# Designs tried in a protein design run: designed miniproteins, single chains, continued (2). Part 72

Each design is a single chain, and the fold is of that chain. pLDDT is the mean over its residues in the fold that is shown.

## One batch from the design tools (miniprotein)

Design m6481
Fold by ESMFold2-Fast:
Structure m6481 (fold): chain A 100 residues (1-100)
Amino acid sequence: GAEEAKKYAEKAREYAEQAIEYAKLSGRAADEGDSEKAREYAEKAVEYADKAIEYGLEAEKAAKPDDKEGMKYANEAQIYAGVGAVAAGVAKLVAKKAGG
């Protein structure tokens, strides 16, 4: 129901925020010439983005089509998961270019 969808959306947001934070750390390490740290942080960003995607899918499964509140949380969870995945993907590409 809506309460379960909300809990999964909150977890998706938390993990997406972690993915974004590690993506920023990866970019900073790349700018500083630390290709190893850039790769490690990019890998962490991907791990957290994957968790955000998993919780986004759980939020979608918990939502019922006739439950507007549950559907709202499922949509929010999918948006968070998407943002986290994009941030992690960009960090991974930047880290690879910095490291050769």
Scores: mean pLDDT 85

Design m6482
Fold by ESMFold2-Fast:
Structure m6482 (fold): chain A 84 residues (1-84)
Amino acid sequence: SAGEKLKKKMLEQLEKAAEKLGIEEEKKEKLKEIVTKIMDLLLSQNPDITTAAQMEEAYKKLPEEKQKEIEELAKEYDKILKEI
């Protein structure tokens, strides 16, 4: 699907960025897991997401509980990045 291709592209871009920054394998895998979880939640609303604008629209259409899950995942992602 289009959304699965976007998810794969985002994970590949994260892998490349992590390699350039010398991020430890364990932290890289945690970041990839968080991105995967966020994308799966967004794709549950719209499986055909291809752009950042469509991700934002999908987020806004999610139930409050799922929006909170994404917010918590984003905070976890930021915490890991601050350790770099």
Scores: mean pLDDT 85

Design m6483
Fold by ESMFold2-Fast:
Structure m6483 (fold): chain A 68 residues (1-68)
Amino acid sequence: MAKVTMTDSGVKGSSTRIGDYKESLEILKKAAEDAVKESKNAKILEETETKIVIETISGTYTATITPI
């Protein structure tokens, strides 16, 4: 299992979820793809197996996966 922590500085604050490791990775990658599709000004600053950082015109979005 893995813990996923997502922080949105522009709108919603933070959210934490606990789930399967593979599912958490898919959620993380999909969030990055959706952000880039929604805004032509969105940029992926960092993408690893456990962390993604996306910069948008509305703020910076960070998501981190921690194994449990």
Scores: mean pLDDT 65

Design m6484
Fold by ESMFold2-Fast:
Structure m6484 (fold): chain A 85 residues (1-85)
Amino acid sequence: SLKELVKEALDKMFEVADAPVEERRRLITEFARKLREMGASDEEITKAIKAINEAYVTYKKLKKQGKSDEEAREEALKIADEILS
């Protein structure tokens, strides 16, 4: 499902959170390409990218506030799920 693909993409984004921003941009580009190859509409791709970006921003904000990685990831995934609903 689109939700599962977004969660997989977010897990990869979290794993490279301390890497240069270029690595995350590469992941987003590859994710969009994969969705297009799977027949996703432009609207679905746009929604999925928004979910990933908003979730990742939430993750980084919570980490800066001193939340654990586990708590930050959990809240980020909730944001993605809400956008995709």
Scores: mean pLDDT 86

Design m6485
Fold by ESMFold2-Fast:
Structure m6485 (fold): chain A 84 residues (1-84)
Amino acid sequence: MSLEEYLEKLQKLNELIVQGKKAFKEGDYKKSAELFSQASKLALEIGDPLSASVSLDNLSKSYEKLGDTELSEKLRKKSLELLR
């Protein structure tokens, strides 16, 4: 991708992570999951495995709060795999 496209996506990624953390703190776990799902996909698209890992870990925590423990565990494992 172009440098301009990369920087725009990086800015959007940071915004999604900040908004996702805010939603989680406010108890809006569904919104948090939506935001961190978007963040993880964008991080992988721009080649940022660390931000993807952080986003997947927070997505895992959001699904745990929503009662989906199986999906939470799968997402946590994927988060750790990105740091291999």
Scores: mean pLDDT 88

Design m6486
Fold by ESMFold2-Fast:
Structure m6486 (fold): chain A 93 residues (1-93)
Amino acid sequence: MREELLKKQKELIEKAIEYYKKGKYVEAAKKVLDYVELAIEMQELGLPVLQVDQETADIFEEALEKADDEEVKERIKELEERLKKLREERAAK
């Protein structure tokens, strides 16, 4: 399960970038969404998570902004808020 989850996370990142480069922003945003959901779940389980580079993060942000899908945009905002809270909770010392 662990290795399979890490591989899936990497594949989601790669596909998000691929869709973004093809101008398929809705599909790219959905892959970003899947990646973020998986990353949150893995962190909650105490499993190692693949991190994205700043350049990849910029691609994700742009794909999310350009995606013409209300459900995707709403879910993305909810996940970003959840990720931020998770990071702040971990950093609060």
Scores: mean pLDDT 75

Design m6487
Fold by ESMFold2-Fast:
Structure m6487 (fold): chain A 88 residues (1-88)
Amino acid sequence: MKVLSLEEIKKRGLPIFDLDEPVEKRVFTDPKTGKKYASIGELVEKILTDENGNPVKGELVLEPVAMEVESEFDLEMAEIRDAVSRAL
């Protein structure tokens, strides 16, 4: 199942939703591909680097990502993944 990172969402000019909205209200279609996505929260480890590229800090941050949905089951899985990520 394809997931688009926050950077890819921004690069493609796709919508970024408020993660406080229900997942079913955060569903959109990519006009370039015709594919349907659900915006969900995902915990990602973000490593802060110094000017020389050395890791100085790691932290978990909640980022909006877009999960491809082709069926009602995929939307249900997106809701579960969003809930798990937001609960941590």
Scores: mean pLDDT 74

Design m6488
Fold by ESMFold2-Fast:
Structure m6488 (fold): chain A 70 residues (1-70)
Amino acid sequence: DEAIRRLREKMEEFAEASEDKSLGRVAGEAAADNLARSVDQAVETVRAAGRLTGMEEKGEEIAAAVREAV
């Protein structure tokens, strides 16, 4: 519960930080959608979003949070 809540907060932060980067926002939403089905899929989506938006560090942070949530 707390882990999922914290993960959601980090995903929202990532989406807001990428407000000027539509790709980052879309990837953040996709990662959230995939969380309920596949942690691995969510991790890869977040990493890809971070790489493509120039926010690799933020992407890795969220990927780590996804792993911790499971």
Scores: mean pLDDT 66

Design m6489
Fold by ESMFold2-Fast:
Structure m6489 (fold): chain A 58 residues (1-58)
Amino acid sequence: MLARAVADQPKVGPFMLGLKKGDIVEVLKELSNGLWLVRNLKTGEEGYVGKSLLEIIE
């Protein structure tokens, strides 16, 4: 499942993924706390993002 970042997110520590608005990510896992484990397709980095920052495109 692919999603697009709707806003920028700074990289915070080793846990939270840094994103720029418009970045395309692959959703790897949805967590019960509203965080999604994703991979940034541009950088190959994996990390957590709040689901409210993502728009599903596929």
Scores: mean pLDDT 79

Design m6490
Fold by ESMFold2-Fast:
Structure m6490 (fold): chain A 72 residues (1-72)
Amino acid sequence: DELLKYAEELAKKLGLDELATARLKLHVKVNGLSKEAIENGVKYAKENQDTLEEVKEELEEETKYLKELIKE
């Protein structure tokens, strides 16, 4: 739970989009990543985020689905 909040705040500070943030949070919830692994994951996602912008509309449905999984 604290790790999920940490991942969300770090993603927001580094400017990750909603899809990248949702994927990271789901990975933390399912696999229980350490803070160091979360930091590395956010950095990696941020560096690759620009490539995903071109397919943003196609990924919007996935983002909504992942947000529901994180809530439950």
Scores: mean pLDDT 69

Design m6491
Fold by ESMFold2-Fast:
Structure m6491 (fold): chain A 59 residues (1-59)
Amino acid sequence: SLEEEIKEAKEMAKRGATLDEIKEKFKDSPYLDEIVKAYLELSTEEGIKLLEEGVAKVT
């Protein structure tokens, strides 16, 4: 389901997965656009936090 795929994508993002890895994982999903949007929103928040801490692992 969309909710399950978004949850999985967010967990992958928290573990440092790249956008390309998310796209490859969900390439056959009809919800790819929504998954990518959720990833980018989470990735932006995590990126800001890591920049404040002096460490960036989100691309």
Scores: mean pLDDT 70

Design m6492
Fold by ESMFold2-Fast:
Structure m6492 (fold): chain A 65 residues (1-65)
Amino acid sequence: SMKAEQAAETVRRIAEALGIPVKVEVRGDTLIVTIEASTEEQRRKGEWAAQAAGLNAGVKVEVRY
């Protein structure tokens, strides 16, 4: 969906700005974010960005490591 695609782009931009390695994909109405970060702080920030973008767009979010 366009909402999930917009959420994916938002996550990519935030992660890039914060230097957090992520892989983002969209499956239907679900946003899948794989956080490749090695530190707990980066994982936490990545999770927050994914969940916030998903909530704002009204799409489901799945976080992977």
Scores: mean pLDDT 83

Design m6493
Fold by ESMFold2-Fast:
Structure m6493 (fold): chain A 89 residues (1-89)
Amino acid sequence: GALPNERERVIERLREFERELAARFGRPELAREIGRLALEGRELLAAGADDAEIAEIGERILELLRELGVVTEEEVKEAEADIAATREA
């Protein structure tokens, strides 16, 4: 059977999330930076980087999400639910 590349799947999900954030919050530059950091984290993971380095990238992404104005838990839940639903399907 076809094995979906884990990296490609994550990148696709992150790009969808980035587009949704840009559309909803009207700050595409911050959404782009979030996407950049997410891709950087994936590249570090592929290179066998330390878990601490990966975690630091994740924390920076969360900081940018807050800066973007993701104040309502609903926006975060919708994005997470969409990813989870795709994984279930």
Scores: mean pLDDT 66

Design m6494
Fold by ESMFold2-Fast:
Structure m6494 (fold): chain A 81 residues (1-81)
Amino acid sequence: NNSRINNNTNRSMGLGNRVNMVGNVYSNVNRRRMMAVRNGNYTMSRVYHTRGVVHHGVMSGVRRNGVSVSGNTNSMVTRNR
């Protein structure tokens, strides 16, 4: 609750990419939570591959709707070396 997306994004914030995702996820889940589920599955597949085992908890708040949106972040794994 306190960490929410804002605080969570701050931590996993990859600069502009992450912050933009937060706003997008909010509108997406708010308007089409059902669609977000499908979209989340797609985005999640990308994030879990980019981060190298992503944290599904990033969008836990959104997940409450049955949506697993991990955002469209860049492949930050490059510096995770």
Scores: mean pLDDT 41

Design m6495
Fold by ESMFold2-Fast:
Structure m6495 (fold): chain A 70 residues (1-70)
Amino acid sequence: MEEFEKEIDAAVSLIHLATLKVVAERLGNKEAVELAQKGIDEAFRLLKEGKYDEAIKKANETIKKVEELL
């Protein structure tokens, strides 16, 4: 159950980060778009490797950085 919940949390964090990328695109903030995309790619790679905690951490750290640029 713990593994499944972490997988869901990782997916939710990725969805939040993807949403911020769309917001950044709408605002024309290229730096925020690039940062969000890099974070999505890295977190998704970690998710594929079953590193759910690392995927969640990477996504959330990127979310904070993207929010600071917006």
Scores: mean pLDDT 83

Design m6496
Fold by ESMFold2-Fast:
Structure m6496 (fold): chain A 89 residues (1-89)
Amino acid sequence: MEAVRRAIEEARRRAREAARRIAEKVAEAIKEGADELELEILRAMLLISLGVEGVRLAHRAGEELGEEFFREALEEAERLIEEARREAE
């Protein structure tokens, strides 16, 4: 259980860091007048980062837990991006 618990904690921390970093870049891009394509690229980069953490967790703790993690992390990340977008406008 120790290895699984640590893997979950590390995955959650990395996902939050990735989400915050992308949210900051989205806010910066909006202030710089970025178009819709640039914002879509940033969202794609976030999905890739979260997907990697989900796969990493699935490998260590099982596919079901990895998928649940990815879903929760994506929901939190989308909320952070929406907040950053709202604050930048």
Scores: mean pLDDT 79

Design m6497
Fold by ESMFold2-Fast:
Structure m6497 (fold): chain A 68 residues (1-68)
Amino acid sequence: SREERIEEAQKEYIEYVSKLFGKEVKSMDEADNLGVLAVIEGREDLAKEASEFRKKLAEKYGVEVSEI
């Protein structure tokens, strides 16, 4: 279902963000918070990379970026 595709996309995003930031990320809220903190810390490159991966996941799973 679409809901299952969103959950799989979120799981892949969490795993990617954990690897990208070198931190254990357990939820989408934690992943999104790391993106915000990256911008504050001058790591806009990491925030951009996470955003671009989220777009690729949306395309892969056939869902909207906003649903992830």
Scores: mean pLDDT 87

Design m6498
Fold by ESMFold2-Fast:
Structure m6498 (fold): chain A 118 residues (1-118)
Amino acid sequence: AEEAARASREAALKGTTEEGLRGGRIAAEAGGEGGAAGSEAAGRAALEKGTGDSARAGGIAAGEAAAGGGTAEAGEAAREAALNAARSGTGSDGGSGAAAGLSGASAAGLASGSPAGG
């Protein structure tokens, strides 16, 4: 479960801001693939803001959108929610936000045991 959230965050760190946003747009446009792709896109968008609160907010948004069934709209909603939450971030903190993101990533099927590359 936590591995999926970490993978999403690591992907964002490796990419540039444009690459992260590009991934988010592709995830949103992908349609039926939105669950896992939406989770990744939101994580990337959150981390591009470069704060811990934005990463936490992105994780939550990704989890919620992924749990919602994974459509293109869900992926885009996750990305937009992550970016909006990043702007409204509250500052240094830890706790429930990270846990919620991890649960959402698990639901998205990014955890071991889901479509882990066939």
Scores: mean pLDDT 44

Design m6499
Fold by ESMFold2-Fast:
Structure m6499 (fold): chain A 89 residues (1-89)
Amino acid sequence: SLEEIQEGVDLLLRRFQEVAEKNGRDDFAAEVREILESDLSPYEKLERFEELLDRWEEVADRSNLELEIELGVLRIHLAVLKLAVKKLE
C-alpha cells in the first residue's frame, strides 16, 4: 500500500540520518532531514535520497568496512522501496 511505502521511505531516511550522525557526517544528516521534512512524494524522496547516498558512497573512506556495510544495507533498502513504488504505478 502507499501508506506502507511512505512508512518504509521514512524508515530508510531515518536510518541514513542515524548512520550519518554516528559517523560525524552532520552535513549528510542535515540533507536527509530536509528530505524527511519536505512535502515531496515517496518516489521524489527516494530520488533525492539516491542522489545523497551516491554522493556519500563516492567520498566514503573505503577502509571503513563497517560504514561500507551500513551504506550497502541502505542501498539494498532503497532498491526494494523503488521496486515497491514502481509496482503501484
Scores: mean pLDDT 87

Design m6500
Fold by ESMFold2-Fast:
Structure m6500 (fold): chain A 87 residues (1-87)
Amino acid sequence: SAAEEVRRLGEKAARALREGKLDEARRYLDRMISLIPDPALQAQFRREVDNMIDFAEMMPSRITLDVVAERARELGDRGARALEEAA
């Protein structure tokens, strides 16, 4: 399902972020956002992703990468829930 794919992409993004692979994480998060059909929610997620990546780039520490990884996971769960509730 699209919801399962969104959760999977959030987990993959979280893993990439913990490994400092910001470009790989961006690709997973962009793919996740593309699966959200609501344009307003898609725009909100894009802003949250941009903020997370900017924070990771400004302060690339293990603590920062863990924080943004958790945010990516939560974003995946929120996106999946929105898809399940809309279906």
Scores: mean pLDDT 87

Design m6501
Fold by ESMFold2-Fast:
Structure m6501 (fold): chain A 83 residues (1-83)
Amino acid sequence: SLEEFEREAVKLEDELVEAGVPREEQVRVALEVARRYRELGGSEDAVLAVAVEAVRAGLRHLLSEEEIRRAEEALKELEERAK
């Protein structure tokens, strides 16, 4: 189920952090998990959140053109609110 997938995804993220996996690999895994969650009927918000993290980390090469565009729009909104 979607709920079971979400539970296993959180566990996987924690395991990767504890194992000392490089940030780029952690972001790649998180992005694939978020994309899969969306495919299973979950919210696209998770993909956007990871895409924003990837852009901030200089990992744009992990994203599609549409994901980059949406992440940049979200980052601009956040920067305007922080002023």
Scores: mean pLDDT 78

Design m6502
Fold by ESMFold2-Fast:
Structure m6502 (fold): chain A 85 residues (1-85)
Amino acid sequence: SDKERLIKRIEEELRELEKRAEEEKKKSSPVKQVAIDVALDLIKAYYDMRKEGIKILDKKGVDLSALANMSDSEQDALIIRALLE
């Protein structure tokens, strides 16, 4: 389904960011390692919001195939709107 493909893409994007963050932490001072961990927690919260937003859009009957042609900013705007409605 389009919902499953979109969620999988979001999860794959997060996994790549987590890998990059772990590699950067290996090169970083203790203070920067803490900053990376805090940033990663915020990024994870953002990606969780995106996944929940996709589920809400699906429940509302929004055509999820259209989201594949949208920029990340356009997708995020639509998700935020759905969460506020």
Scores: mean pLDDT 81

Design m6503
Fold by ESMFold2-Fast:
Structure m6503 (fold): chain A 70 residues (1-70)
Amino acid sequence: SSDKIAAVLKDLDEAVRLEDEDAARRIVQEIKADPELLKYVTEHPEELAKILSKASDDFKKTISDMLFSA
C-alpha cells in the first residue's frame, strides 16, 4: 500500500540523517523482503536519491551496496 511505502521511506530517511547503519540495514532488509517496496524503490530512483543526498558519501555507498547487492 502507499501508506506502507511512505512509512518505510520515512524510516529510511531518518536512519540516513542519523547515519544509523543498524537501522538502515534493518530497513533495507525489509525493502528487499517485500516485492512491492523493492519494486517502488527500483522504479523511483529519484526518491531514493533525495533521501541519500543528505548523507555522507561513505554512508551513501553503504546503503547502495546493501540495497542493490544480492
Scores: mean pLDDT 81

Design m6504
Fold by ESMFold2-Fast:
Structure m6504 (fold): chain A 59 residues (1-59)
Amino acid sequence: SPEATVFELLSALAPGKTIPQAFLESVEKTFLKVDDPQAPPKAKDLLKAFNTLKQLLFP
């Protein structure tokens, strides 16, 4: 499922790792695919977690 893919990507990004911006943009596009008004609550929580991680890695 899209949620499982997002979770796998988020887990791979683990806090404290340096990630190229291009890779982060690819991950963001994957999140966009599950970011719609009918998306499950879990997808929204994952998107919030991704935004927090993004700010942590790219302050």
Scores: mean pLDDT 56

Design m6505
Fold by ESMFold2-Fast:
Formats: C-alpha cells, structure tokens, sequence
Structure m6505 (fold): chain A 95 residues (1-95)
C-alpha cells in the first residue's frame, strides 16, 4: 500500500499518541494529536487513496480507544473527529 507523506505522517503521530496516552504521558499524547491533526488537514487537501484513509481511520480509532481508557475526554473527542473526517472522505471517494 502506497501512502502519501501526509497520510503516513498522520498515522505515525496517531500511533505515538496512543502509546503516550497508555503510558500516562498526556502532554506528549496531545502534542502528537496536534501534529496528526495538521497532517490530516494536509492529507484531506490532497487526493488521498481509499487505502490510506482506511489506515488513517484505523489509527485514529486505536488512539481514541487508548485516550478513552486513559480518561482524557478532550483527547478522545479530538481523535473521534479525526476518525470521522477520514471516514467521510473515504465514503465520498467510494461514491
């Protein structure tokens, strides 16, 4: 699967955010979510692949689960919005 640099960057930051949240490092988790949000905005401005959007949605959902288990409601809400944005873009491309 070939991912655009912006999609790959967003996925990497989402994975780092999940790990930081599970470790209890909420400041690091929020920094990675912020960078993932910036990368997602760039990815959505480009022509992302359906496969890339599926991977991005999955990474956001996994980070959301980690944030929810850690009890960071603000971080969980931000991650839920990212997952939903990726899902909507994927649905548009499939129609």
Amino acid sequence: MELSPAVQEAIEHLREAALAALAGDFEKAREHVKRAEEALKKALEEEPSIEGLIELETAAAMALMAAHLAGDEELAERLAKMSQEAHKKRDELLK
Scores: mean pLDDT 82

Design m6506
Fold by ESMFold2-Fast:
Structure m6506 (fold): chain A 81 residues (1-81)
Amino acid sequence: MEEAKKAYEDALAAGERAGSPETVQAVREMAEAGLKNNSPAAMRGIAAAAEWSVRHGDGRAGAETMRQLAEVAKAGGAEPG
């Protein structure tokens, strides 16, 4: 739980740095889906993608990656294989 919460906070902070409300909103949706599905892997992926986007200054690529991760998180079942 705390790991997923930290990933959510890290991703939101990265989104704010990118200056993109769209990125922040996408991260929020993914984080909520990940928490409901108890998928720490999905949460870590979201945080990593957000940090990577900020470091490389590519807000568009980051938002697109996060959008894809949002679909994975939403589709995530009880068995995260």
Scores: mean pLDDT 57

Design m6507
Fold by ESMFold2-Fast:
Structure m6507 (fold): chain A 135 residues (1-135)
Amino acid sequence: NVEKYTQLALSLLEERAKKEGVTIEKAKELLSDDLEKLKEKFPDPETAVKVVLKRFSVSPEDPGLQIEVLLLAIGAIDPAIAKAVGLALGLDEGIVEFIVAAGKTLPKEKAKELLKALESKDYLKAKKIAEEILS
């Protein structure tokens, strides 16, 4: 459901906006910038996923990392939904293609567990699942 995951991503963008003292539109811009830098520094999809999961495991409370992990988990489960959500968030098509390709490198069953933990805001469980994927 594109609407369900778009609303979840928007709620995390609102948390980032509050934390950083910026508007939701600026939080969307920061997400775009973060993903573009990730693609430039780590163009290999498998490496990019490991970098995001490692950063998230260190700072699971960071809403910016929570959004990145959410998009990767959706990409692993349903690439078409991940693309639709990314575009709805105003992400560039090239960035959406990159995040979907990265998400596809995640084990689908672990991605489902990760998505469920993020939906329930159980960030400690999401951290443990990320650590299991990195093992």
Scores: mean pLDDT 90

Design m6508
Fold by ESMFold2-Fast:
Structure m6508 (fold): chain A 64 residues (1-64)
Amino acid sequence: DDLISQRSKPYDDQDAQLLQKIQDQYNSLSDDEKVKQKFFNDVINQLRDQNRQRGQENRELLYG
């Protein structure tokens, strides 16, 4: 196959396979581990929000 367009297809397939592996791992976890993973994701999102707010506070200090 000499079509350059076909070369991009394997990356989409790899992403789909990776997503499937993540899903399989999640399904193999105990209920306790699933709850821990959800809380971990919530904590990461909270830290992102706090870092964003800190940047805004620093801007106000420099501007004032």
Scores: mean pLDDT 60

Design m6509
Fold by ESMFold2-Fast:
Structure m6509 (fold): chain A 65 residues (1-65)
Amino acid sequence: MELEKELAEGMIQIASWAFGGGPVELEGDKITVYLKEYDPKANEELKKLHKKIAENAGVELEIVE
């Protein structure tokens, strides 16, 4: 399913917030996510979710740990 990049940004932001993650930025066709490495298990699940959302929106994803 195709998502608008702004909706993808919002979804990634909500998911990141739910897992205690950091801020999310949308710049053109790129979403940057800042993760906290204090919970490695949550980070792995969060990375998978972020990647799936970005792929569905056709947006580039950058994850900063």
Scores: mean pLDDT 72

Design m6510
Fold by ESMFold2-Fast:
Structure m6510 (fold): chain A 96 residues (1-96)
Amino acid sequence: SEKEKLKEAIRNAMKAAGASEELDDKEMEEMLALLEKVKAEVPGVIAKLPDVDLSPIGNGAALVVPASMEAEARQLVAALEALGVTVEGLVATKAT
């Protein structure tokens, strides 16, 4: 159900941002594949991802990731922005 929660969070963020366009199944699968790649390659991010509410992205929140995963996180941000969700920025390791 993790993927289903994330799909709903993305849809809710898009609606909150005023997007009139819905993601097709392929676009959602691509988004989930990017998140799965980030989770698989950065164990430290996994601990935060289940509690990450993507709804703040629609309000201009930033994604916090380890610096080593900046490229993968940029791909995720680019995908979210292509869906009409505005991300204020990508912040590596700011939380510590």
Scores: mean pLDDT 52

Design m6511
Fold by ESMFold2-Fast:
Formats: sequence, C-alpha cells, structure tokens
Structure m6511 (fold): chain A 91 residues (1-91)
Amino acid sequence: SLTVTMVAQPNRVTARASVDRVEHATLVVMILDANGVVVASATAPGARTLEVEAQAQGASDTYRGRAFAFDAEGNLVAEAEGEPVTVVRPP
C-alpha cells in the first residue's frame, strides 16, 4: 500500500509518503496548492518513505499531497492522496 500523511504548521506544509508491501523503483511526492499547482516535489529511487515541505504563502491556503510509485520500467504501480490541510497564518 501507499499512504500520504499531511502536517500543517503556521507557515509550512509537510507531505510524507510511505510504501508498504509494494515493489517499486521510484517514489514521487508532491504538494499541490488550492489551484492544483505543484508547489513542492521530491523524487527518490528505492525509497520506502519520502518527505517534502512547502512554505505557505498568502493569507490562507489549502494544500493537498499526492504520491506515486513507479516500477523500474516507469509504470505506475501505486498512487495515493493525503487528506487536504488548510494553513491559516497569524495576522
């Protein structure tokens, strides 16, 4: 399985992907803003866990995390999305 956990702090968002019992060659994790724009990404060969951070911008933003696992031939073997998180910055 592939899971994505999202953590919101006052000025940043962290996405952590974890792979269990899926054979894969490459793990990709992305953070997307409310408009679906990728604001941070990380790629690691052979990783079972991968974490990426984005700095929160603007007054209030909702972020989503997505992860993809690919085999050695570049075929998608697993995909997951974390629960959306909202970052509210102090005034």
Scores: mean pLDDT 78

Design m6512
Fold by ESMFold2-Fast:
Structure m6512 (fold): chain A 76 residues (1-76)
Amino acid sequence: KSVVDILQSKADELREQADQLGASPETQKVIDEAEKLIEYLKKNSSSLSPMELSKLLMRINALLTEAWLRIEQQKK
């Protein structure tokens, strides 16, 4: 459905994995930052310019990817 719903679902999954693994405060901060930007996107998506929306989506995806990589390294 919504890109926001997909991003929120990914962030929720990463948070659950981080909590189960006892992930570092640094990993938790990356997830926190992604969640803050997703909240901003939810509140402001209709008022953002296409450029602002694109930059925000790129930043959120980068943070979610970083969190995923950190969690995967801890699993090994």
Scores: mean pLDDT 84

Design m6513
Fold by ESMFold2-Fast:
Structure m6513 (fold): chain A 62 residues (1-62)
Amino acid sequence: MTQVRLSPETRDLLEGLHDGLMEGRVPSDEELDQIRQQMLSVTPPEQQPLVQALMDAIRQQV
C-alpha cells in the first residue's frame, strides 16, 4: 500500500475515535455519521474518499 497523507485535524479525529473503540465504546450509527461529516469538512476533496473508506472500515469492525 502507498503512504497516506492526512491533515493533522483529520488524524486527531481518527485517533480520538480509535481510542474510544479501544476502550470498548461502541459508537452509534448517528455518532459515526457525525464524525464522518466532521472529518470530511476538514479534509481536502482529494483525500475525502480515503476518509470515507476508513470510516466504512471502522463501522465494519464495530
Scores: mean pLDDT 69

Design m6514
Fold by ESMFold2-Fast:
Structure m6514 (fold): chain A 68 residues (1-68)
Amino acid sequence: KAAEIAAAEATLRTSTDPAEIAAAIDTLQRVGGPAARAAARDLFFNAPASFRLLSEETQERLRRLAGG
């Protein structure tokens, strides 16, 4: 569970593969709860260097997970 969230967060920080990014977001949504929301929020608000490489759709999905 925690390992799945950490792996998904790492993928979102480093991957440029749309399929890997989609799978990582799906993992965060599936796991859910405070830990997954905190990971999504950290990614969204602290914007790692690779965040600019995420598609607009992917950023919106992550934003929704973090805030709603």
Scores: mean pLDDT 70

Design m6515
Fold by ESMFold2-Fast:
Structure m6515 (fold): chain A 70 residues (1-70)
Amino acid sequence: SLLTPEQLEAETKVVLLIMQGALAEKNGDLDGAIKYYEEAARLAFESGDPDLIRVGEIARKKAEELKKKK
């Protein structure tokens, strides 16, 4: 599938935010992980890309689970 420049930029940003969230989570930075996952989810949902929306749903769920551990 051919991505528009805007979709490619959104995909790249979402992936980077997920990676930052995972790194923060691994390091025990719950606040940082929550913020990265929430930003990734927001950007993914705003993209309108079905594949990114699925990633955003996973990120949102991760953020909510981490909030319950605080």
Scores: mean pLDDT 84

